# Designed miniproteins, single chains, continued (5): the designs that were tried, part 84

Each design is a single chain, and the fold is of that chain. pLDDT is the mean over its residues in the fold that is shown.

## One batch from the design tools (miniprotein)

Design m18920
Fold by ESMFold2-Fast:
Structure m18920 (fold): chain A 80 residues (1-80)
Amino acid sequence: DLVEMVRAAENQDTENAEEMMKKYLQTIAGLSEEEAEKILNAPPEVRTKIEQELRKKLEADQERLAEIEERVRKAAEELK
């Protein structure tokens, strides 16, 4: 039971993280669903590099970051 509960929690966390990341990529980066899916299916090393590069660009563009944060908030409200 304990082993099964741990696996269920890990699988649920992974599924939730993947779903949230997909929505984040679509909203933050303005990527299409297909483009977001390609990034999510990329090897972990490639995915990490893409995330770091995207974060750098958003941090360098503070005004754009604020607009994207508002878009994320609106998208989250519509997903309820």
Scores: mean pLDDT 62

Design m18921
Fold by ESMFold2-Fast:
Structure m18921 (fold): chain A 81 residues (1-81)
Amino acid sequence: AMEADIAEALALIYVGIAKIDLERGDTKSAVESVKLAVKAASRAPEEYRDELIRNVAEQIKELAEKYGATDVKKEAEKLAA
C-alpha cells in the first residue's frame, strides 16, 4: 500500500512537472520529467504497476498531443511496448 501510494504520487508529480515544462516550451526538460514519471511508476508493486504505467502513459500521450511534443509522445509509446 505505502509503496504503491508513493509510486503513484511521484509519477503524477513528475507528469505535472512535464506539463509545466511543455507550457514553457521546454521539451527537453519535459522529456526528462516524463522519464522520471515512468521510473516512479515502475517502482510500484507488481499488483498495481501495469495499471499505474498505463494511466501515466495515457496522461503523457494527452500532454504530447496538446503541446505537439513528438519526443514526449515517443516516451509514452515506449511504455505501451
Scores: mean pLDDT 79

Design m18922
Fold by ESMFold2-Fast:
Structure m18922 (fold): chain A 90 residues (1-90)
Amino acid sequence: GAMSEQELRDRIAALLARIRAIAAQLRALGDDATADRFLFEADVLEGLALMAVGISKITGQPQVDILERILAQVEELLAEAEAALAAARA
């Protein structure tokens, strides 16, 4: 079944927190540049999610389709962050 707007928001927030935790681990390993890149991309995606929520509040229409696209981008970013961390630990 389709996720609600709130379920999508919660999932996006949880995955962004995981990306930020990975960025902190990359920084601890001395890879500041890669950490800064993932933090910047996470901030952009968080801003887009907040914009979608703002549109929902103004229009009274849930922005599920936009949040689903943002979730897909956050999932891709998390996969890239996990791969970067694995490479840094090799």
Scores: mean pLDDT 90

Design m18923
Fold by ESMFold2-Fast:
Structure m18923 (fold): chain A 60 residues (1-60)
Amino acid sequence: SMMEELLEQRLDDMYAALRHPELSARLSVSQIAYGVGFRSVSEASRLFKKRYGKSPREVK
């Protein structure tokens, strides 16, 4: 669905930011999650782990 595609895009943007050397060095997981449009860091982390099999901290 359109909403699932938007959520997947946000998670992919979050993954890219966590793997970006300069952004990852300067920004916390919470700042990155809010920056890509998540309202809740806990929800972002749960959905991220479901999609990628790793937590945001493990990818960072």
Scores: mean pLDDT 84

Design m18924
Fold by ESMFold2-Fast:
Structure m18924 (fold): chain A 68 residues (1-68)
Amino acid sequence: SAEELKKKVEAVVETLEPSLSPEARAVLREGAREAFRMIEEGAPEEEVWKVVLEAIRRALAVDRAAAR
């Protein structure tokens, strides 16, 4: 269901957030918002996860570049 998919996406985001810089968290959360929008619009689960994985990739790249 859409609710279960949203919960899975949120769980992934919440698991990763504590280890990330504020700048990386912002990138990850923006990706999560796009994923939630896609779920509401009825996008296939595979496409939703592609957006989440790209957001994670970008967040990790930002985190590595960020000053802490």
Scores: mean pLDDT 84

Design m18925
Fold by ESMFold2-Fast:
Structure m18925 (fold): chain A 84 residues (1-84)
Amino acid sequence: SAERAVAETLAAGLEALGHPEAAELVRALAEAELLARVSPDSEAYRQRALALFRELQARVSVEEWRALMEAVAPALEATLAALE
């Protein structure tokens, strides 16, 4: 899925920048968001996704997110193009 492919690109970038725990949070967040959309227990997964998103924001600063986006931009563009 597009969501999983984007999440894996971001997670790989976070691992390369020395944030393996944040990479696992991104993967967990993508899975929770997917389950919120397809599961009958959508509200529980939405709450989990929100909690994971808040934890991710606490672990990665604005400057670190900027560095991530600069590092992953070519790979993210390739991933999005492949998902057309």
Scores: mean pLDDT 78

Design m18926
Fold by ESMFold2-Fast:
Structure m18926 (fold): chain A 73 residues (1-73)
Amino acid sequence: PRGIVPGVLELKILYLLAKHGPLTPEEIAERLGVSRETVERAIDYLESLGLVKRDENGYYSLTEKGIEYLTSL
């Protein structure tokens, strides 16, 4: 089923990944001043929407869909 549109935290994560390249949930949490658990919940949601992807080393980056989403804002 379709979830709701990304919120403020999710948007901040997408923008951070767009500016600073592939990041771990720990690096995202540190840069945004939130808990790792909070970031992991938000990033799971973004991954479910196909806006981010995880590599084999645990780094997250924008998908093509994620880039299109940000450029449409």
Scores: mean pLDDT 80

Design m18927
Fold by ESMFold2-Fast:
Structure m18927 (fold): chain A 68 residues (1-68)
Amino acid sequence: MSPEAEELVRRGVELARQGRYEEAAREFLRALEIDPRNVLARSGFAGVLDKLSEEDRARLTAELRALV
C-alpha cells in the first residue's frame, strides 16, 4: 500500500471521528486517486457518505466516478 494513500486514509478516519464528514470524504477520495484499489479508503468513503446530505452524497459520488 502507498504510504501517501495510507496517510490520507488515516486523516479521513480522524476527520470522521471529529464529525467532519465532508472533509473526511475528500481525504478518502484523494487516497483513491493514488490507490483506486484501497479497500480501507473505499470502506471509509462509503461509511462517511451515510452521514452526509443527499446533495453532498451525490456530488462526492460523482467525483469518485470521475476517478474510475
Scores: mean pLDDT 79

Design m18928
Fold by ESMFold2-Fast:
Structure m18928 (fold): chain A 94 residues (1-94)
Amino acid sequence: MWARIEELLRRLREHGDAELRAIADRSLAALPAVREAVAGLPPGMQQLFLEAALKQLELAVKLAERGETPEVLKELEEEARKAEEELEKRLKEL
């Protein structure tokens, strides 16, 4: 999971605009501290965090690599909404 998150952040750094690249650089620098913080969470919370982070990063990389077309933006908004609803549901059940 963490190797995939790091890979997606590196791709966002390579293909994103200047602002997204700056965010990706800061996120990569913070990644060891975030890993340590997440390791302190219960296993269910760790899995939920990693799944949510991967989903969000995959959508961000897709936008950066394919460009901001109305079709891509609509797809990303729908996927982000579904991911947020699923996260809220799972958090209520933990």
Scores: mean pLDDT 72

Design m18929
Fold by ESMFold2-Fast:
Structure m18929 (fold): chain A 64 residues (1-64)
Amino acid sequence: SSLFEAAKREAERGDFEGAELALAVGLSTSPPSAQPYIRKALDAVREGDVEAAVKYLDEAAKAT
């Protein structure tokens, strides 16, 4: 979804605050199947792990 693409782009730019906000919205608006991956992406963003965040966002998109 466009939300996951936005979060991915923000994380890749080092805008972790923007990425975290987009992911928080994603967690509340996405189906239950995607939520575990969004939570893992949030944890990765909070740790500054861009590679892990991108990986989990791609998994969340597949789970929608």
Scores: mean pLDDT 82

Design m18930
Fold by ESMFold2-Fast:
Structure m18930 (fold): chain A 68 residues (1-68)
Amino acid sequence: KSMEELVEELVRAVREGRPLEEVLAIMRELAATNSLAEIHALLQRLAAEDPEKAGILLAGLMELQRER
């Protein structure tokens, strides 16, 4: 899946109130298929274009950092 498709899937999962395990699975796929630099570049772009999606992605990244 493309990075944009994964972000749309993440936003949908959060809006539908799906379990944290599903959100983390999407975040793990995003992190496995993209570098930190690519994810940061996307986050910067989304912060300017769609702050709600940027907030969801940032929250997902913060949750992923607690996952071992």
Scores: mean pLDDT 78

Design m18931
Fold by ESMFold2-Fast:
Structure m18931 (fold): chain A 69 residues (1-69)
Amino acid sequence: EIAENIVKQIEEAARRLLAQGVSLDEAIRFARKSVENAVKAFKYVGRDEEAEKVQKLGDEAIERLRAEA
């Protein structure tokens, strides 16, 4: 639930950037950095399972954004 919701918010934010005229490369860079920050935060607090889920779901979200290019 938590990992899925975080990735959903990151993907929605990246799509909003695209809708506002931000380039695909910049939107992907934003999404990648946001996923990295979330993974680091979960690892820092010892939530390794959530960190792994955020990374996997985040990679999938980034691939969806790239497919829209």
Scores: mean pLDDT 85

Design m18932
Fold by ESMFold2-Fast:
Structure m18932 (fold): chain A 81 residues (1-81)
Amino acid sequence: DIQAEIERVRAQIEAARAQPESPERRLLIEAAEKGVELVPVYLEDPEKAEELNREFLARLEPAARLALAGLPEAEIRAALA
């Protein structure tokens, strides 16, 4: 359900904005925005959307991935998928 995915991402963005400004907050918002960007791609080419999501995760700098390691995995995956 694409609408449910968008609602999850919106919830992630709202939760992030409730946190104090920090590098982690900025990374979380960026990940959530990527998730929203991929929703139209899922409509046209789900396989490509999955590939882009994997590439996005792989391209995060090691330091950024370490910072995100403190976040719940479900929250990160919802934002990026």
Scores: mean pLDDT 63

Design m18933
Fold by ESMFold2-Fast:
Structure m18933 (fold): chain A 53 residues (1-53)
Amino acid sequence: MNFEELLEKAPLWAQPAVQRVIDLIKKGITDKEEILKNAPSGAKELVERILEE
């Protein structure tokens, strides 16, 4: 998975949320439900799509 490419594909308004998800995955948090729990409420759908890649 290329995290830089995922960030580039994200809309500008969602880039901070995408970066937060990337940081969680890099820390070893790979459970989709746990990542979604820590994601900003306005970006949960985008976070779900990132986890599908």
Scores: mean pLDDT 69

Design m18934
Fold by ESMFold2-Fast:
Structure m18934 (fold): chain A 61 residues (1-61)
Amino acid sequence: SALEEEAAKLQKQAAALSAEGTKNPENHAEYLSKGLDLASQAQEKMRQAREEKERAAAEAA
């Protein structure tokens, strides 16, 4: 689903920020904060995707 694709994209962005934080220790806290925010957004989109799938499956059955 689109939500699952968005969640995967956000997870990849979070991983990229984590790598950048390692390369730039001066900005590590900022990259860590942004990475955690993106990970939280991905988690929420996965929850919504699961909820929509359960709803669609119930209606289709």
Scores: mean pLDDT 79

Design m18935
Fold by ESMFold2-Fast:
Formats: C-alpha cells, sequence, structure tokens
Structure m18935 (fold): chain A 89 residues (1-89)
C-alpha cells in the first residue's frame, strides 16, 4: 500500500543519512581524519537500503532496534578497518 511505501522510503532516508554521516568522517567513529572511500559508502548505502526494504521494518518496532544494532555494528567495523589501515601505513 501507499502507506507502507512511504514508511519504507522514510526508513531508507534515516538509515542513509546515518550512513552518510559515517562516510563524511563523523567524529568519534572515524579517527585521525581518515575518510571513507566512495566504494565503502556505496556498500553502506546498499546495505541500508536492503535493510529498509524488509517488511518488518515498515512497522517500526523491530526495524528501529535492528537499525540501531546495524548502525552500531557498522560503526565498530569501520573503526576496526580504519585502525588496521593506519597501522599498515
Amino acid sequence: SAAVEQATAEARRIILEAMRKVGEGREGTLADGVKLTQEARDVLEAKAKEMAAQPEFAYAAQGLEGMSRFADREYARLKAELDAKKAAE
């Protein structure tokens, strides 16, 4: 229905905005001014869209919890990748 489509679109916007903030070097997640590549941002956007497309997410409760856990895991993953890259440089 139109209502489900609108809810899904809004959820995608929220997730994409959060992922873009990570990609733009949000403080506390990306240390030492290291920026994400366009490829890394594309992967995060694709994953966020995939998650937002789940029917359960459109009804909010489980989707909001899942989104928070997804964001936390992606932040932790990105920090680990950046720390490893810095150690290799």
Scores: mean pLDDT 52

Design m18936
Fold by ESMFold2-Fast:
Structure m18936 (fold): chain A 86 residues (1-86)
Amino acid sequence: NADRAGIVAAFAATVANAVRYLAEKGLVSPDEAERAIEFAAESLKRAAVLYKEQGKLDQAKELVDFGARSLPEYREEFEKLKKELE
């Protein structure tokens, strides 16, 4: 279910940004922030692939663009994925 995967991925990205903020303040470890960001990136990529498989290319591209904006550490990876969506 691409819609469910997309919702979960969006929440994961929101959580990752919150954890990044807490890490910048020294309230959580950099390792915890890295894991949250990586999980969010993988969740967004998986959801985008599911949208692509369902022929929902516009939704897949929008989710990839959201990932590039929300997770700048993975921007190049999302830009590459967007090109694969053609």
Scores: mean pLDDT 84

Design m18937
Fold by ESMFold2-Fast:
Structure m18937 (fold): chain A 106 residues (1-106)
Amino acid sequence: VKEAEERGDKKALADIYYQKGVEYLRQGKLDEAIENFEKALKIYEEIGDKKGIARVYTLLGVAYLFRGELDKAKEYFEKALKIAREIGDKTIEVNARVLLKVADDL
């Protein structure tokens, strides 16, 4: 169906924005990382990709943590953890829980 193909194209675009965000995060370009993660998030939300949403929330939390915005970072880690638990994704759940603990210890 054409709608399924369009959804696949949107997911590919969201994955590209997600990877651009990861690359900017690795370079310490936090504003550019956040912008690309927000673009990925909008598309994942549009197509209902809960795993994509949870992955983006985890990395938005990391970007805000590096900016020293601790409360914002914790908010995103908690959002990622909630979705990971809802969809049964143990990998995202463990990662979000570890990052939340790291943020709490700062």
Scores: mean pLDDT 87

Design m18938
Fold by ESMFold2-Fast:
Structure m18938 (fold): chain A 62 residues (1-62)
Amino acid sequence: GKERALENARRLAEERARGLGLYLGDPNYTVEIEQVGDDTIRAVARAGGEELVTEGTVKNLE
């Protein structure tokens, strides 16, 4: 369901951010999750002045 898709979007965004070198221990680290369409979830991870955008469909995340 939608709640599972949002949880998975957050987890995948954080995994991707770690893989691309964002320092998740930074006190300014944030992850924002939003639904940008009926079936699309957008996650934005920010740390140390860097921004990483990850998008996925609800069907692919649940």
Scores: mean pLDDT 72

Design m18939
Fold by ESMFold2-Fast:
Structure m18939 (fold): chain A 93 residues (1-93)
Amino acid sequence: SREEELRKKLSEAANHLGLAAKYAEKGDEKKAIKYVELGIKSLEEALKLQPDNEEIKKALEHAKKALEYIKKGDLKKAVEYAKLGREHLLKAY
């Protein structure tokens, strides 16, 4: 069902954003980028399934900010935004 597909995409995004935060905390920029980009992709796919979901939109915005902060070398802010994105994502269930 569309609900099962949405739940799967949100679960994938939650896992990837959690891993992005974990690797950013360890200073592993390359792995942090990998996992935040995977999280963004899953969130974009989730938003296509439910375009009006404000929590998915907020999760995606925060995930994109996390990616920008990783690229700038501000890993502390990257962790903050990845965690905020994951928090909004969990409210989308």
Scores: mean pLDDT 90

Design m18940
Fold by ESMFold2-Fast:
Structure m18940 (fold): chain A 64 residues (1-64)
Amino acid sequence: MIEELREELLRLAEEAGLDPARIERLIDQGRFDHVGALLVLRAPPELAERMAALVRELAKLLGL
């Protein structure tokens, strides 16, 4: 569900060396474009792909 996907995304963000609180704020603001940019610039490729899939699923569930 939305909360489960959010928690998984934040867990992976921490593993990737990103600030989970920043990612959560960007998601809450609907700034999925910013999250995508951070994944490309900061995350390891394998984690970036998993996180991008979770971001797409969250956006879909939120009707975006």
Scores: mean pLDDT 78

Design m18941
Fold by ESMFold2-Fast:
Structure m18941 (fold): chain A 100 residues (1-100)
Amino acid sequence: SLEDILDEFREKSLTASLEEIEKLALQTVALAVQYLRQKYPDLPQEELDAFEERLLALASEMMAAIKEAGYTKEAIEKEVKRFAEGVLELAEETERRARE
């Protein structure tokens, strides 16, 4: 389901306005946090809070990089992919800690 969330984010972002990309990224962060809470109900709140903070930082970095590159389609495709890969990596790291 996390892969499905990220695939939908990528597909929608490629045809979206910049304002909608930011909105989609924030929705993706919320869905990723919900996914981990549902899958690991005993995960400490501090770990979920740290995960959310890191995802919000990734979203901010993505938007800044798109802006710095001049809002080109190539930059949007590249940075949207980097954001999705970063979300997946951080989720896998958090899941590994949850399994301890």
Scores: mean pLDDT 85

Design m18942
Fold by ESMFold2-Fast:
Structure m18942 (fold): chain A 83 residues (1-83)
Amino acid sequence: TRETLEEIVELAEELLREALAGNILKAIGLYLRALGLALDLPDRELSEEVIRLLDELFRAALAGDREAAEEALERLRELAEEV
């Protein structure tokens, strides 16, 4: 679980970096990969929370809202550290 969450965080960090660079198609690909990993998490409550944060991060990144995107990313990092 922790290893999967760490991979999701790495994908989320790359997603934000690519979205801010204007590489939207690459950001979409990274988002879909992170969602796939989140859906495979064994804990349903954790999976639902990770999916929510990924959605928030992706929407904020597409809107150019760096502050909201970084806040969602920090929440994902906190979850990875707590599990």
Scores: mean pLDDT 84

Design m18943
Fold by ESMFold2-Fast:
Structure m18943 (fold): chain A 55 residues (1-55)
Amino acid sequence: MIAAESEEESESPIPGFTLRTRTRLLEDGTVETEQELLDAEGKVVHRFPVVRRDL
């Protein structure tokens, strides 16, 4: 079960692109981080592998 979810957009190191980070806190205390690279139109051009970390 997902205990909490948040989504944040920040400037990419590449001009004209936005980095979107989605962080999910699971009920067992595991944090999942997913990052996507968006173009100037807001379309996903790249998805990074999901990273899991225990708190």
Scores: mean pLDDT 74

Design m18944
Fold by ESMFold2-Fast:
Structure m18944 (fold): chain A 60 residues (1-60)
Amino acid sequence: MEERREWTIDLASRYTELLKAAVDYVVAQREDPETAEVYRKKMDELNRQIRAEEAARRAA
């Protein structure tokens, strides 16, 4: 459970970071598979955090 409003502000940053990571992933995937895997994992983590927060808001 989120107990701080700064998590709401951080969520907006998560959306921005997710978009950036997705773009970086697509570019790196073509150029460097090693780097692409790093972005892939980062994107997966960000996606999980965003989805969990959205689900909590909608379910509450």
Scores: mean pLDDT 72

Design m18945
Fold by ESMFold2-Fast:
Structure m18945 (fold): chain A 90 residues (1-90)
Amino acid sequence: GEVENLLNELEALGLENEKALIQHLYDKGLLDEKGIYALAVLAYAENGLLELALEAAKKAGLDSEDVVAYINGDKKAGAKLSKAVLEAMK
């Protein structure tokens, strides 16, 4: 499924801790698909993976401008993005 494809992509990129966290929250029913993509945005953005972060942001309904600003080192954009991710998770 789509979630399985995302988790496999995180593993292939060496993001094993992020994969394990998202998998755990999903398996417990604590995250829907939107919440999974929202967490993936942070994982990709923290690792400078702009294209993957933007694709995940579209699926999570997150602001692409905040993702770009965060990757470029804007700490205020990072705080705003983290808040939006927490809101998307519930």
Scores: mean pLDDT 82

Design m18946
Fold by ESMFold2-Fast:
Structure m18946 (fold): chain A 77 residues (1-77)
Amino acid sequence: MPSDEELAQAVGDVAKAVSDTVSQRLLNNPQVPKEQALLEQAELYERLSRYYLEVTGDEELAKKYQEISEKLKQQAA
């Protein structure tokens, strides 16, 4: 069985890959509005929060990613 640390590492790698993809999209398409990029990142972190809550049951990580999502939405406003 993979350990909880190995599972957390795999999810972290996915989160990093998603973040890198958004950054690469901004570099390749500089016409994407900053506000839209922030909202897309916020949505991704909101989905991560739900994954941790519904799949792994980790309420602390779910809250942490939810707070990051809310902060990004505030920066987009």
Scores: mean pLDDT 70

Design m18947
Fold by ESMFold2-Fast:
Structure m18947 (fold): chain A 87 residues (1-87)
Amino acid sequence: MNTKVLSLEEFLSSLKVSDKEIEEAFKKYDKDGDGKIPVSALPSMLFDLGYTPTPEIVDEMIALADKDGDGYIDLAEFKYLLTKYRK
Protein backbone atom coordinates (compact mmCIF):
# COMPACT_ATOMS: atom_id res chain seq x y z
CA MET A 1 0.00 0.00 0.00
CA ASN A 2 1.45 3.33 -1.09
CA THR A 3 1.22 6.39 1.16
CA LYS A 4 2.43 9.95 0.52
CA VAL A 5 1.88 11.02 4.15
CA LEU A 6 5.24 10.18 5.72
CA SER A 7 7.34 11.84 8.39
CA LEU A 8 10.92 12.68 7.43
CA GLU A 9 12.13 9.78 9.63
CA GLU A 10 9.73 7.29 7.98
CA PHE A 11 10.69 8.48 4.49
CA LEU A 12 14.44 8.29 5.16
CA SER A 13 14.12 4.90 6.92
CA SER A 14 12.29 3.55 3.82
CA LEU A 15 15.27 4.35 1.56
CA LYS A 16 17.10 1.20 0.38
CA VAL A 17 20.22 2.82 -1.05
CA SER A 18 23.87 1.86 -0.58
CA ASP A 19 26.62 4.35 0.23
CA LYS A 20 27.94 3.80 -3.31
CA GLU A 21 24.56 4.67 -4.88
CA ILE A 22 24.41 7.83 -2.75
CA GLU A 23 27.95 8.80 -3.81
CA GLU A 24 27.23 8.13 -7.50
CA ALA A 25 24.01 10.20 -7.39
CA PHE A 26 25.87 13.05 -5.67
CA LYS A 27 28.75 13.03 -8.19
CA LYS A 28 26.25 13.10 -11.09
CA TYR A 29 24.94 16.46 -9.81
CA ASP A 30 28.34 17.77 -8.61
CA LYS A 31 29.29 19.03 -12.09
CA ASP A 32 31.98 21.43 -10.82
CA GLY A 33 33.70 18.79 -8.66
CA ASP A 34 33.68 21.20 -5.69
CA GLY A 35 31.99 18.66 -3.41
CA LYS A 36 28.72 20.64 -3.20
CA ILE A 37 25.31 20.49 -4.88
CA PRO A 38 22.40 22.94 -4.72
CA VAL A 39 19.59 21.89 -2.34
CA SER A 40 17.19 22.31 -5.30
CA ALA A 41 18.83 19.17 -6.77
CA LEU A 42 17.58 16.95 -3.90
CA PRO A 43 14.21 15.99 -5.51
CA SER A 44 15.96 15.12 -8.82
CA MET A 45 18.65 13.08 -7.07
CA LEU A 46 16.04 11.15 -5.08
CA PHE A 47 14.08 10.58 -8.31
CA ASP A 48 17.24 9.11 -9.89
CA LEU A 49 17.46 6.80 -6.85
CA GLY A 50 13.81 5.74 -7.42
CA TYR A 51 12.07 7.96 -4.83
CA THR A 52 9.73 10.95 -4.98
CA PRO A 53 9.63 12.96 -1.73
CA THR A 54 6.80 15.38 -0.95
CA PRO A 55 7.62 19.13 -0.86
CA GLU A 56 7.26 18.97 2.95
CA ILE A 57 9.87 16.20 3.19
CA VAL A 58 12.23 18.11 0.86
CA ASP A 59 11.93 21.22 3.08
CA GLU A 60 12.74 19.15 6.19
CA MET A 61 15.71 17.49 4.43
CA ILE A 62 17.06 20.90 3.38
CA ALA A 63 16.72 22.21 6.96
CA LEU A 64 18.63 19.17 8.29
CA ALA A 65 21.38 19.14 5.61
CA ASP A 66 21.95 22.85 4.86
CA LYS A 67 23.31 23.87 8.27
CA ASP A 68 25.32 26.75 6.74
CA GLY A 69 22.24 28.25 5.02
CA ASP A 70 24.24 28.69 1.80
CA GLY A 71 21.77 26.68 -0.31
CA TYR A 72 24.25 23.81 -0.86
CA ILE A 73 24.97 20.42 0.70
CA ASP A 74 28.20 18.42 0.63
CA LEU A 75 28.59 14.65 0.21
CA ALA A 76 29.07 14.01 3.94
CA GLU A 77 25.84 15.89 4.77
CA PHE A 78 23.98 14.08 1.99
CA LYS A 79 25.16 10.63 3.18
CA TYR A 80 24.33 11.54 6.78
CA LEU A 81 20.86 12.74 5.74
CA LEU A 82 20.01 9.54 3.83
CA THR A 83 21.55 7.12 6.38
CA LYS A 84 20.66 8.85 9.71
CA TYR A 85 17.48 6.78 10.13
CA ARG A 86 18.71 3.46 8.70
CA LYS A 87 17.62 0.59 10.93
Scores: mean pLDDT 73

Design m18948
Fold by ESMFold2-Fast:
Structure m18948 (fold): chain A 74 residues (1-74)
Amino acid sequence: SRKEEALKQLRELKEQLKKAIEAGDVEAVLKVAQQVQDLIEKNRDLIDSDPEFQQEVKKIVDEMQAMIKEFFES
């Protein structure tokens, strides 16, 4: 389904974010952050219409935002 594909893409972006952080690659971290925003906007209608899907997306995005914050505060 579209929701399953979006969650898969978010998990793949989280793995890319982890690799970028481990490499200390600021440009790659910012690129992944932009790709996450683009994915969320593309799926906005699905996220806004389904509270359960919204919660699953929020959990992954919140984890990624915490990782980015920790990276820039290091």
Scores: mean pLDDT 87

Design m18949
Fold by ESMFold2-Fast:
Structure m18949 (fold): chain A 72 residues (1-72)
Amino acid sequence: SLENLQLAVKLLNESDLSEDDKVFAYIVLQELDIPLENLEKVVKALIEEIKKGERNRKKLIETAKKVIEENS
């Protein structure tokens, strides 16, 4: 939804990620169907993994899916 995209962009912009890393995180988020109630937790988890140097899209998608499953 538009509201989900707006919240994701806001959280990414409030992060200390580089602009390239923000774009990368946004692309990963667009591959996922994230319930609004889990969106903040998923975005924060992706920010943490990217800050640790994770650049594998598949691993980031699996991290996001795990966060959703653990909060369902």
Scores: mean pLDDT 81

Design m18950
Fold by ESMFold2-Fast:
Structure m18950 (fold): chain A 73 residues (1-73)
Amino acid sequence: KKEELVEKAMEALRTAIERGDIDSAVQIAERALKELGVSDELREKALTQIREAMERGDIDGAVEVLRKAAEEA
């Protein structure tokens, strides 16, 4: 159940970043982490790291941050 949500979120996040849709990418990550019950503190940290990875053009890094944060849920 959780694994399916994480997998879909990672795929959606990658697609949004590849499209250059930063706002959608952040919303996808925030929604997924919230649905998984990740704490507000960890969610904010993960969203910051995802934005930083996107600024560097590191799509794989952004997706990996989402995966690791989801595992903490």
Scores: mean pLDDT 82

Design m18951
Fold by ESMFold2-Fast:
Structure m18951 (fold): chain A 105 residues (1-105)
Amino acid sequence: MTVRQAVLAIEIIRLSHKYGLKREDTIKLLQKYAGLSKEEAEELVEILEKEGPEAAIEYLIEKLAEKLGVSKATVRRKIEELRKTDLQVQIDIAMIRMEVTILAK
């Protein structure tokens, strides 16, 4: 998983919880935009359903910190910076928000 993938996964988690998306729709968005495998997306949605969005976000940050060999604070900073500065990430977030609005039922 990359910092970019984590930014998009976090946005999907927050919006899926806020709008009450179906499990299958959340998994598809995580695969399409965050580039997660079906297994990775299913694990993340399991945590979201059992423990809530903050626990799912913390799990992602911990896994990314371990993979990159940096602190969780460094990962959080890189996520916020990329969200503010990367035009492609901003476009992908806008597309995610649009699809979530359509899928919200």
Scores: mean pLDDT 87

Design m18952
Fold by ESMFold2-Fast:
Structure m18952 (fold): chain A 81 residues (1-81)
Amino acid sequence: SVVLSSVERRVREQNPDASEEVLLAGAVLAVVPEPRVGDSSPALAIPLNAFERHMGLPVDGVIDEETLARLLALAPQVRLT
């Protein structure tokens, strides 16, 4: 939780004018920079579930084809150091 809170804060600080979708996608991409269908892990679960819930996608903690497409569409708008 402490690590995830730090990641969320960093993403928000680096993307101050970003939409909520971009911020949530940024948190996922901070954990998995090159996301693929079938990706799942304990570190990914919380940011991925938050992104899936916001986007109206199935909340299952696994990157499916639709989740990946949404992440890749938002990735160019995400700024991560």
Scores: mean pLDDT 79

Design m18953
Fold by ESMFold2-Fast:
Structure m18953 (fold): chain A 81 residues (1-81)
Amino acid sequence: SAEEQKKQEYAERAEAELKTVREHKAEIDRLIATSRPQDSAEIQDLLAGHEELEKRVAAAPTEEERIEILAAWYQEQLAKG
């Protein structure tokens, strides 16, 4: 269905975001260290959210559950933006 296709697309985009954060972790840490306290707090909150997502995905017993977790997270991010 269209909803199932949308879930897969969102899951793939969430995985891409996690990969980008992992690849740029050193740059992000430097940015946190050199930013204003308020800006640093916002970046740290985003990183904490990504770390929690990775833990939930790693704990998922099936591929189907993993896709649902990733898609739900990505949908929530879109709603916040």
Scores: mean pLDDT 81

Design m18954
Fold by ESMFold2-Fast:
Structure m18954 (fold): chain A 58 residues (1-58)
Amino acid sequence: MQVLPGLIIRAPPSEAVKIANEINLNTDIAAFPAPYGGSDPGYIMSGTIPVDKLEIIE
C-alpha cells in the first residue's frame, strides 16, 4: 500500500487555471483548479512533484 504525497495551492481562480496548466505541461503530475474549501475557490491539487520541477512553481 502506498500513499501519494500531494499539494494544495491556494490561488485566485484565473491564476489557479494558469498554474495548473503550467504544472500539467511541465510535469508528470495531475493538477487542476478546484473549490476545495467551499469559501475560497481556486485550489490546485497535485499528486507528486519531482524535485527538479519545483523551480517552475517557485
Scores: mean pLDDT 52

Design m18955
Fold by ESMFold2-Fast:
Structure m18955 (fold): chain A 148 residues (1-148)
Amino acid sequence: MLLGGPRVDVFILGNSIAAGVYAERLGLPSIAERVHRERPDLTIANYGISGIGLGGLYEMLLDEVLAAAAPGALIVLLVSDVEVDSSEDPEAARQEVEEIAARIEARAAAAGLRFVRVTVRTSNDPAEEREALERAVREILEAIERLR
């Protein structure tokens, strides 16, 4: 008797932004908690891991995400500029982020899942950072509505 846990409708994948570290610093709910508040009808899973690069996310978590997904579930990949801007070679780091994002998308599509990439720009200004997090929530909700 396999205890089938609830199938997940939306996965939020990413680094410290997906983990909610930036939202917590601003006294805000995480992106996942905000999306769930607007869409309480959906099972949302947050796979944000602070300090994980996009390569580590792809290698460690994508098989578990694909195994837990509902039919036609949405994979949301949150990408930050921090991984690029913190690199000794920002051009090579950008190319690596694009290649790994394309591999996640291709595997999602092969599993009959949907994919959206959302880019979050980081700022040292709390107002700009708040606006970037608000934009990311809107883009995710719009992606969810295109699923109806």
Scores: mean pLDDT 89

